# Designed miniproteins, single chains, part 30

Each design is a single chain, and the fold is of that chain. pLDDT is the mean over its residues in the fold that is shown.

## One batch from the design tools (miniprotein)

Design m1083
Fold by ESMFold2-Fast:
Structure m1083 (fold): chain A 113 residues (1-113)
Amino acid sequence: MVTVTTPASVTAKAGETVTLTAKYEAEDILHVAWLKQRPGQPMELLADSSGRVAPEYQGRVSLSLDEAKKTATLTLTNLKPEDTAVYYPLVVAIDDGVVIVAFGPGTELTVTA
């Protein structure tokens, strides 16, 4: 069974740095990504385990995967009020020969001025 856990909520100020850490339980990881969902907007890919980072976020967003500790950490630097959103980790893994796509419950990030 593939499971992903995240903090429920984080509050930070504009200009600060925040780290969002997902813990996962899976046998064979194929792919990990972090996605952003803003109210009234489509879900967007921020960063993934293949080194892809969304163009608007290059230089201030990074993903670190620690396979030995089974953690995927999204780091956001120089926070802006528009970074207020729910952040979802996505894990693609093989469990008992089946490819599973699992989303974490999401972390609600609030960025104040």
Scores: mean pLDDT 83

Design m1084
Fold by ESMFold2-Fast:
Structure m1084 (fold): chain A 90 residues (1-90)
Amino acid sequence: SIDDITRRLSTIDPRLARITRDIMNSVGITTATTIIALIGMGNTQRAIDILIRGGIPRSRAQQIVDQMSQMPNDTIAQAGRLLSDASPPP
């Protein structure tokens, strides 16, 4: 569930958990997993494109990606592993 994933993410970073919960509520768990993986790989433009296709306004998509890109790479990698464990592979 989104609530369970959010609780587990909050043990990594509470801000990460809040942002990821917002993404999951907007586009779903599977798409959120893909977005986190892309951000972890430094492919921020692709992450923005996917958020926009999911119905998120460009300005909000940019803010989300900017906030996550400011986080440590290890934090994003941990989040990506947790989300992949909780959802089917892409």
Scores: mean pLDDT 82

Design m1085
Fold by ESMFold2-Fast:
Structure m1085 (fold): chain A 60 residues (1-60)
Amino acid sequence: MEVVELELPSLERAIGAALAAIGESPGVTTRIEGNRVTLTTDGSPEAVAAAERVRERFGE
C-alpha cells in the first residue's frame, strides 16, 4: 500500500486530480479535504503507477 498526498491550489484542481486517479485505476482510492487529495493504492504496480501519474500531472 502506498499513499500519495497532494496539496493543490484549489478545490477544483483537487476534484480533477481525484477524478483522474479514479479513471486510471480501480486500485486507487481517493479522499478530498479542501484543496488536498490523498491517493491510497492497493500496492499493485498498476495502481502505484496511476497514483504517480496523477501526482506528476496535478501536483506542485
Scores: mean pLDDT 77

Design m1086
Fold by ESMFold2-Fast:
Structure m1086 (fold): chain A 69 residues (1-69)
Amino acid sequence: SMSDIAPLAKQLESPDEAVRRAAARALGEIGGPAAEEAVLKLKSPQAKAVAAEYLPASSPARPILLTAR
């Protein structure tokens, strides 16, 4: 459900690194196209990099996230 994904996407943009890490892990556990779409909507390269750590390697979002510095 997008209602579960949207708050996690917002937490990935948090200034708190622990919050970003927890949100990325939760999105990785949910997986699937909804979680992938949420990470592709992220604006911060840092948030994208954290999300990449927890997404499956086979995800089409992963190459975009992994190019974040």
Scores: mean pLDDT 65

Design m1087
Fold by ESMFold2-Fast:
Structure m1087 (fold): chain A 72 residues (1-72)
Amino acid sequence: MPDEEEIEEAMGLIAAGVMRAIGFTDNPEIRATRLEDGSIAVDDGETAWRFSLNENGEVVAEPIDRASVPRR
C-alpha cells in the first residue's frame, strides 16, 4: 500500500516513459488518471491505455476507449 502522492508521481513517470516508447507523445498534454481498480489510465487526446502493476512490479498496458477514462 504505497502513499497516494508517491504512487501518482511514480506512475506518472512510468506512464510517460511507456507512452514515449510507443509513440504517443505528440501532445504535451497527456493525462494519467487512477481508476477504481487501482490501475492507471493514460490519455493523450486521441488514444487511451490502461496501465496496472503485476506481481513482478511490471507495468501492464492495455488499450481502452477514451470514453472509459473518468475525470479523476
Scores: mean pLDDT 61

Design m1088
Fold by ESMFold2-Fast:
Structure m1088 (fold): chain A 62 residues (1-62)
Amino acid sequence: GAMEEEAAKKAEEYARELGEKLLKEYPDAEVTLEKISETVFKLTVKTEDKTIELVIDGRIFL
C-alpha cells in the first residue's frame, strides 16, 4: 500500500546516504544494499579488516 511504498522509499534514501558516508571513512570498502522485505533494507560494508551490517526499516520514518 501507499504507506509501505513511502517506507521503502525512505529506507532506500537513508541507506544510500549512509553508504556514501561510510565510503568516505572506508574508501576501499565494498558496499552492498539488499532488499530484505517490502520496507526493510540491509546495508553491508565490507573492508579487508571488518564487515559492518546495518538493517534499516523505513517504517521508522513514517
Scores: mean pLDDT 80

Design m1089
Fold by ESMFold2-Fast:
Structure m1089 (fold): chain A 74 residues (1-74)
Amino acid sequence: MPSEEELVERLVEALRNGDLETARELIRELLERGYSPREIALMAAKVAAADPSLSPEEQGQISNRAAELLAELV
């Protein structure tokens, strides 16, 4: 099974690329593991914030996409 860290890194990559179907699958897996929507959003935001290649605008887009998908899936 992929680790939490691996799933969150894949989620941020999918959100960055606008791959919303992969992002939905990864969010569902994290929810099935017992993470709350808030925890998933915070984990994704932390990974994005730690990436020096991402602009503040790209970090904002990742966070907005995550929030929209979490609202859709809850």
Scores: mean pLDDT 82

Design m1090
Fold by ESMFold2-Fast:
Structure m1090 (fold): chain A 73 residues (1-73)
Amino acid sequence: MAEKLAKLAEELKRYAEEKGEKEAVELAEKAVEAAKKGDVDKAIELIGKAAVATGDKEVIEKVEKKLLEIREE
């Protein structure tokens, strides 16, 4: 779980960097750190906040779906 959350956070960080969304990048970086520490709840919260910070409805929906998949494994 934590490793999959770290990967999702890293993917979201790359997307945010390409889009120039500095706040989303910072939140995604914090999510990667939380996931690497095994803090699953904090990683999920920060990934959600980073997705919202992108302002992209499609990204928000995809991230929510991916988080649900990771939690169901």
Scores: mean pLDDT 80

Design m1091
Fold by ESMFold2-Fast:
Structure m1091 (fold): chain A 61 residues (1-61)
Amino acid sequence: SELDEAERALKRLLNEHFVHRWSDAELRRRVDALLATLPPEIAERVRAAFDRALAQIRAQS
């Protein structure tokens, strides 16, 4: 589904963040670019998943 494809794209961005140690600003920019390509309903779900992932990453830092 389109949601599954968007979730895989988000997972790739998060993996790139961990591998290349992007700044929070760079990660946010790339996630915003992904969200801009998605239908609003899918973008909202992906944004929520991203917010949860960021909260988990920051809790471990």
Scores: mean pLDDT 79

Design m1092
Fold by ESMFold2-Fast:
Structure m1092 (fold): chain A 83 residues (1-83)
Amino acid sequence: MPLTPELARKLLEEIERAAKERGFSQKQTALLMRLALGYVVDGLSEEELREEALRLGKELGLSEEQAEEVVEVALEVVRKVFG
């Protein structure tokens, strides 16, 4: 999907809003940002996004369950911003 500077800002604002509502840690919020950008900028499939979440989540010290929750929120954020 094309990512303009305005759309990138809207995406970042929505990520921060969703993370706050969910009570995410800074590490979970960082993972959320990386996954949302991976989906939008790199064109990752939902399956590739889940694989990346587990890999990056482990590097950040998150559990598999926490990483999976971040994937769900990333997909919600992308759907809300891009429709």
Scores: mean pLDDT 81

Design m1093
Fold by ESMFold2-Fast:
Structure m1093 (fold): chain A 105 residues (1-105)
Amino acid sequence: SQVERLREILARLREFFESEQGKKLEEDLKKVTTSQQVLELPVSLEAFEVHVNRFLEGYTLEDLQAPAYDLSLSTPELRAVIEEFLASLPEELRPAARRILPAIV
């Protein structure tokens, strides 16, 4: 199921945020100007998985400057999973997560 696959991807992302790399991410986020633009371009779950894998291998400061996605463009079932994940993260990490988490269809 797409929901089960999304939960697996998000579990890997959670481990990253809870690691020493997550603490570095918080500090790096303070050094960049985050975009206030919202990207209204939904992506497939497959494209999201590729993006997460790349980010986990080595994110750049440009990744943290990227626009956030309009999560309302996700299917309702996948959106609920994403919003629950975001709410479960420390407040300091939510801006970084918003740059990684697209609208998924």
Scores: mean pLDDT 77

Design m1094
Fold by ESMFold2-Fast:
Order: sequence, then structure tokens, then C-alpha cells
Structure m1094 (fold): chain A 73 residues (1-73)
Amino acid sequence: SMEEAEKKYKEGLKYFEEGKYEEAIKLLNEAIRLDPNMPNRAEAYGKRSKAYAKLKKYEEAEKDFRKALQLIL
């Protein structure tokens, strides 16, 4: 649901701020899956990109960064 997607997104942001990048990615994956068209989806892809980069998963980070740019252009 849209409500559950928003909750997962906010939890993902909290874990990102705490430096828990693997948990943040898991929660952001769930948020995007539950509502692929959510209003803040560009921000979700952007945060997931940064979390992937922190884990040295640069291919995944670049893919999400490119997706985030497409969503704000």
C-alpha cells in the first residue's frame, strides 16, 4: 500500500542516517516495490544510490543515480 511504502521509505532514511546502509537499501527496495510511482521516488532512488556507493556497489549506485536524475528531469 501507499501508506506502507511511505513508512518503509522513512525507516530507510533513518537507517541511512545511522550508517546502516544494508538495512537502508532493504527498506528502500521495499518502499519502491510497494509504490513504484510514489511522489518522492527520485529521492528514494538517490538515497539508495548513496547507500550502494557506501558499500562499494558502484554499478548499482550508478544505475539508481541515473534513475533519480531521469525522475527530476
Scores: mean pLDDT 87

Design m1097
Fold by ESMFold2-Fast:
Structure m1097 (fold): chain A 58 residues (1-58)
Amino acid sequence: SDVVEEGRREYEEMRERAKEAGKNPELSEKVLEEARRIGRGWGEEAEKIIKEEKEKRK
């Protein structure tokens, strides 16, 4: 159960960092690399969040 809770926190942290990366281009590369390293689908999810945040700022 602790493993499930930890994974949930990591996912939420990734989403928060991806939103910040949308505001700061330098962070976007770091966040993407971290999400890809974590594994399945998270790199693509982070990329989508970053893209959505950038679109809002156009």
Scores: mean pLDDT 73

Design m1099
Fold by ESMFold2-Fast:
Structure m1099 (fold): chain A 82 residues (1-82)
Amino acid sequence: MISVANLQQISGVGRTTANRIITAVRNRQTNYRMPLRRPRNRAIMGYLRAQSMGAKIDRDHFAAIMSQYYSQADVDRFLSIF
């Protein structure tokens, strides 16, 4: 289960951003750009959605986008949790 606490382990993801990501994933909001305005936050949402759907190609795509915005250590930690 995706949790606010697990998302907050990622550097730069605060409680508000974590709640917005979880809400977007739970609602399957494919076209929703607000409140997730920053590409890095949208990459996390895209990964979690793809993971929940078993869409490996989309999941790997969003993991690559995350690597543009986060440190390798933060990405590796995220991928080990989700």
Scores: mean pLDDT 67

Design m1100
Fold by ESMFold2-Fast:
Structure m1100 (fold): chain A 66 residues (1-66)
Amino acid sequence: MNAEEKREEVRKRFLEEIRRFAETASEEELEEARRGAEEGIPLAREQGLEGSVELGEAILEALEEV
């Protein structure tokens, strides 16, 4: 398994965990997670961490479904 395949697997697993968290978390916990992602995305973008930006955006999308 190469680095790209492993990264994709880790990303999928992480998003699945975020989805489960969103289903069970309180409204306050969901708002805190959303705020963290919203603050983290600009910082990751400034640092050139495209993977982190993409992951942060996916987290926000998952949280919006709740």
Scores: mean pLDDT 72

Design m1101
Fold by ESMFold2-Fast:
Structure m1101 (fold): chain A 71 residues (1-71)
Amino acid sequence: SELEEAVRAARDAAQAIGELMKKNPELGKEVADRAIEAFRTQGPFGDAAVEALRAEYERALKKIEEEKKKQ
């Protein structure tokens, strides 16, 4: 379904953004902001896709910060 494709694309984007955040946090944030905006403007699936992208993005950030705090 279109919703499943959008959610999967959002998760893939979040994973790629997570890798960028490790190397360049500012670039990763900009890419994340643009991806969220792009999904939000897509209408009826936007909210679900944005929620999925945001959840995966936050999960990636939390994992990075949690590993830092244990060092």
Scores: mean pLDDT 69

Design m1102
Fold by ESMFold2-Fast:
Structure m1102 (fold): chain A 64 residues (1-64)
Amino acid sequence: SPAQEALREELRRDAEHMEELAREYEEKAKEEKDPEKKERLLLLSLLFRISAESSRLVVERIER
């Protein structure tokens, strides 16, 4: 349906944005010297990666 096609496209864009944010936070973590701040940045990167994967799984389910 047109609604399902629109949702798939939206979720794909959301996943791409979350993947970009995950890479940004991972790069910030590499430059961070404070262990606590580095851990926080890595956890944020992980959160965005999980969110992106979740969106991609929903897209895959809609396409079937």
Scores: mean pLDDT 87

Design m1103
Fold by ESMFold2-Fast:
Structure m1103 (fold): chain A 80 residues (1-80)
Amino acid sequence: SKEELLKEIKKIRDEVVDILNAAADAGVLTPETRALIVEAFKEIQKAIEALKNGDYETAKKHIERAKKLVEELRARLAAA
């Protein structure tokens, strides 16, 4: 449903914000980490726009891409 997709987008956005804050506090906001965070926010924005247009399939694809970027961010920060 639209409500479930909105909750999922909100959760992913909160996860990206938490990662940004954690990386900043740890002093590990490299240009590469910043670029991935920017990409994640762009995918979140595209998911929101698709939902506003009633395009749930496109919204899901952007949600999946944002999730993959969050996983990559977590892996990179854990490996530092």
Scores: mean pLDDT 86

Design m1104
Fold by ESMFold2-Fast:
Structure m1104 (fold): chain A 92 residues (1-92)
Amino acid sequence: HMSKEQLDVEVAVALATMAVALAKRSGTEEDFEFAIRVLKKAAEMAKKYGDKEALEQILEDGRELLTAAQKYGLDKVAERAKKLIEEIEKML
């Protein structure tokens, strides 16, 4: 892996983790939708660069997001998070 590619993946993963934490605290649809978008972009980048460890971290963050969405009763967001988790599992 090139240094720039590794840094790009690390930044994307960090942003995704922070977005999930924000959604878990706020409970807003907007924050959950943002977290889903950031997780998807991070997963696509990790897959492109063959970073399996990053994909496993993103998968864990996605599962936490799903659990939080269910806790807040955001059924549509929870379904979208579940589909994202399934897509990431296929990337591993």
Scores: mean pLDDT 85

Design m1105
Fold by ESMFold2-Fast:
Structure m1105 (fold): chain A 74 residues (1-74)
Amino acid sequence: LAEARDHVGRAIDALREGDLETAKEHLQRALELAKDVPEAVSAIQKALEAVDNGDVETAIAYARRAYRILLQAE
């Protein structure tokens, strides 16, 4: 789960920099790695939908939620 959390953290940093492509790549990788944590999967999917809509604030909010869920699951 640490690797999934690291990718979510990198996605949050990319979102803050306005790099939506890099953020999406990290969120997609985190989604693959977080398969065993359904609540994190849901949060990552919602972050990806927000990225696709250009809603950076919502994407960061869901990515931060996913990060917290993954941290607590360790």
Scores: mean pLDDT 85

Design m1106
Fold by ESMFold2-Fast:
Structure m1106 (fold): chain A 96 residues (1-96)
Amino acid sequence: SMEEFERLSQEALRLAEKAADAYEKGDFDTANEYIKGLIETLDRMAEVGSPEEVARAAERVLDLIAERMKKSKNLDAQIGLALAAMAVATHLAALR
């Protein structure tokens, strides 16, 4: 449903923000768990939304990650965020 898709879209953005916060704190294990949750949320969105809707939601997530990476002064956090962005982009490209 549209309501379910919107809720999942908001959860994806929340998970991306939590991952970025964890990378900034050097908590890479927690950050990677949030990224795993983000990928699982994108899979759930693909079950209820169109490919076009999922692509737009994923672009919002990628924009958030890119913005957090640009604002970071921590090289390890920037690397973590770049790898997270690659994982999201790769998963989107493999969209079934």
Scores: mean pLDDT 88

Design m1107
Fold by ESMFold2-Fast:
Structure m1107 (fold): chain A 70 residues (1-70)
Amino acid sequence: AVAEAQKVEAEYAPLAEAALEAGDWKKLKEVVKKLGEKLAEILEKAGRTELAEKTKKQMEEDLKELEEKE
């Protein structure tokens, strides 16, 4: 479960880095949202409901911070 979540993060990290390097805040927000949703699903299926909720909340906070940079 945690290892599977780490694999998803490793998959999305290059996409987030590419968007950040390009200054594409819109693309970065899309990547962050998809990553957060995918991680939350993995954690929920693993019975880690509280961690899944924290992951969604962190994603929302990250998206708000990126919105402020626009």
Scores: mean pLDDT 76

Design m1108
Fold by ESMFold2-Fast:
Structure m1108 (fold): chain A 69 residues (1-69)
Amino acid sequence: MLSIEELERRIEELERELEELKKELEELKSKPITTPEEAARYTALALRIIGLEFEIELLREQLARQLEE
């Protein structure tokens, strides 16, 4: 299992990645989606954001359990 310090560091790394992807998604949303390529890129970013949010939630749950030990 990851240590408390490693969990905190990993969460911080993923939160930074999530913020970067959210910025890219907002930039895409500010423009009309006019091509299949733009739609595919939007979908890929949205799915990656969902995946990262789930991973961050899982790591936060692990951190909470470690702190209870």
Scores: mean pLDDT 79

Design m1109
Fold by ESMFold2-Fast:
Structure m1109 (fold): chain A 70 residues (1-70)
Amino acid sequence: SNAVKEAEKMAKEFKRIAETLSPEDRERFLKYLERLKEAMIEHLRKQGYSEEDIKEVEEIFDKTIEELKK
């Protein structure tokens, strides 16, 4: 789906951005990503995306956020 493909592209960009950040800026970035995840999921539901697509997008964000915390 388009939503899953966009989420995968965003995840790659987020990892690239995180590599350039200090630990303090990375922590602020993680908070931003958590807010973005919530907003994106809500937006996708309003747009009529399937629960399967929404779940995949959520999992991509959760995995990316978890990896950046380590």
Scores: mean pLDDT 85

Design m1110
Fold by ESMFold2-Fast:
Structure m1110 (fold): chain A 96 residues (1-96)
Amino acid sequence: SMEAIRARLEARIDEELARLQKEHGLSPEVVEATRRILRKIAEKQLEGPLNTEDLLDIAVELLKSTPESKRDAVIEALRLVIPDKVTERAIERLKE
């Protein structure tokens, strides 16, 4: 069911964020911002395919609001719901 798929995906997001917080010392604010964005993307993807440019803009905005030293951890979290090619484009856009 869609509800079971959503619950499983939310659990996976929560588990990965807990791991990244422990390993990289993410602040609660960064964890909650990342969780909100990942859940929003996951929910929209369950409704239908998302536009690649919209995913890119969301990823770039999240990464720009993340302390530079914590961006690698947030990138790993983004890879749960965003394709690698889009995440790589977000990293390139941060250089501009």
Scores: mean pLDDT 83

Design m1111
Fold by ESMFold2-Fast:
Structure m1111 (fold): chain A 88 residues (1-88)
Amino acid sequence: MEEAKKAIKEAREALNEATKLLASSENLDIKDLTRAIGLILRAIGEIFQAEHLLKKGGDVEEALKAAQEGIKAAKEAIETIRKGIENK
């Protein structure tokens, strides 16, 4: 349970970084913008699923997996944004 809670916190921190980076980015083309938004939405969905599973006393392992998918999606969003702004 504590491991799943830590993973959710990491996912939320990565999502926060992705959204702040997106808000400060001026040179994203529509393709990179669309991809980054899609990944952010996926991260949000995975984090909500992980939190919902923990609140219901559901499978902690499933909650951990959902949180890990949220971390992955948020980090992919960060990479997409960084790559997009450097693609001059």
Scores: mean pLDDT 83

Design m1112
Fold by ESMFold2-Fast:
Structure m1112 (fold): chain A 60 residues (1-60)
Amino acid sequence: SSLEAARPFIIRELERAGLSREEAERIADQAIAQSKDAVEAVVLAGQLARERLERRREEE
């Protein structure tokens, strides 16, 4: 499916944003499960990643 094709792209983008690969995989899988198409999955994954990074940056 198109969602499966988006998974490696999402993971790479999240790693680029500063998440670990394990964290990126978790967020990507959650976003894909909650989205009906690849575009929604990318947008949702980005939003979830930003929230997690903001919390971690404050804790650093």
Scores: mean pLDDT 80

Design m1113
Fold by ESMFold2-Fast:
Structure m1113 (fold): chain A 85 residues (1-85)
Amino acid sequence: MLLRPNEALRKLLEEVGFTEETLTEAQIVNLIMTYAEKKGLFDPEDPSIVNVKGTLLGELLGVDSFDTRDPTPLDEMIAKHATPV
């Protein structure tokens, strides 16, 4: 299913090269993980943890950190910030 990101999510995705109107949820997740890598957000002691405090990703999620082994925070954020087309 193709999704259209809202302005807030699009702003983050554009920082990692997104230039289209729509993409899949899997593509959104991949671009978010690319953003985390580009900004050096992965915890050095536990690379499953992403420290997002003070970033655009943290503002979208409403948390200071999240665990990549739990899909819930990203799934809920994407559902809130992207609309099916």
Scores: mean pLDDT 86

Design m1114
Fold by ESMFold2-Fast:
Structure m1114 (fold): chain A 84 residues (1-84)
Amino acid sequence: SLAPNLSAEELLRFGRAALAQGKYEEAIVYFKTAIEKDPKNAEAYIGLARAYLKLGKTDEAIFWANKAKELGRKEEADKVLKEI
């Protein structure tokens, strides 16, 4: 588990850094922990969708992208879905 004292915003920052470095499994852990702290954080769902897409996990990528669309990140989610 990640440290319980990290904020959702700090977890998003670490998740984005992991994505940029190609550390997709680490990015997933950061974004999932961010969602546990803030389930309405649409950026974390976009991050999960991107990480799963990079790992070739299409069903998971679609699932998390659709969650981001429900939270108002339609354009970013559609961008991920178009890469499938």
Scores: mean pLDDT 86

Design m1115
Fold by ESMFold2-Fast:
Structure m1115 (fold): chain A 95 residues (1-95)
Amino acid sequence: IEELIKEAERAEEEGKYEEAAKLYYEAGLILANEGNLEEAEKYFKKAVELAEPDSEVRANALIGLASIYEVKGDEDKADEYMEEANAIRDELLKK
């Protein structure tokens, strides 16, 4: 995971934002699977920030955030993230 995060940070520094978003999303998945929800949330948020607006990476990172907020008991926030993810998926299906 530490090497993956360093690779993501390097991609971000080089302006490779889509690559950085994918790597941050992967880091978030690993951390969430390990039960480190605080760090997982941080990296999913970075993935959402850096990913292209109508991208599969952004949609998947938003689903990750929705799952984390559901575990935290913030159902309103979880629903908001899931609604954003579904809107992106609907746009991808139209193309």
Scores: mean pLDDT 80

Design m1116
Fold by ESMFold2-Fast:
Structure m1116 (fold): chain A 50 residues (1-50)
Amino acid sequence: SLEEDARRAVEAAERTLESVRKAFPDNKGAIERAERMLRDAREGAERLLK
């Protein structure tokens, strides 16, 4: 379902952010990019639920 696909996209973005924070804790630019990806995924999921 679209809802399941959206949830999986959010989960993937969350895993990416966790990986970046663990691998590059001092790389603020990389962390900020991963945080934006997560916010975009969450906003997309929220729009699909409306």
Scores: mean pLDDT 83

Design m1117
Fold by ESMFold2-Fast:
Structure m1117 (fold): chain A 61 residues (1-61)
Amino acid sequence: SMEDIERIERIALEALHRILEEGVPEEEALKWMREQLEKEGVPEELKRDALRKFREAVRRI
């Protein structure tokens, strides 16, 4: 749903902020992102896709 996409984008942006501005290791940011997506009830398929895309985005930086 659009609401799930908005939650994913918000959480992903915060995880990216933690890496780039707070110096949090990628694996810690991913763990936090996974926990937040789970807490907010994002479906497993969307959660899996979001985490994969986030890893790829971070590798390109």
Scores: mean pLDDT 84

Design m1118
Fold by ESMFold2-Fast:
Structure m1118 (fold): chain A 65 residues (1-65)
Amino acid sequence: SDEIKALQAQIEAKFKELSAAVAKLREARANGDWEAARQYAERVKDITAETTALFKQLRAAKAAA
């Protein structure tokens, strides 16, 4: 279904965002930039929560199909 395909694409996009945020977090920590590290750690947490919500939506959409 278009809904399942769209949810899968959104999850793939979230994994790309997560990889980028983790790379920025590691860079900030290596440079001793604690303010940037805190911001990227929070972003990683937010992306993880959003990805979890998308997986729940995907599971529901598959059950309804």
Scores: mean pLDDT 89

Design m1119
Fold by ESMFold2-Fast:
Structure m1119 (fold): chain A 55 residues (1-55)
Amino acid sequence: SPVDQLRAEIDTLQGQIAGLRAQAAAHPEDRDVLDTAIGLLEGRLADLQRQLDAL
């Protein structure tokens, strides 16, 4: 269903964000580029959450 697909995408993005945060903690020298990537994924996550909330 569309709801199940959105939930699966949200779960995937949450996992990716968690992984990037772990990388930023392990490699502070890469913080700026990782924070940019995290911000983009958090924006996508917010968009998917709004789509799910509208169903």
Scores: mean pLDDT 88

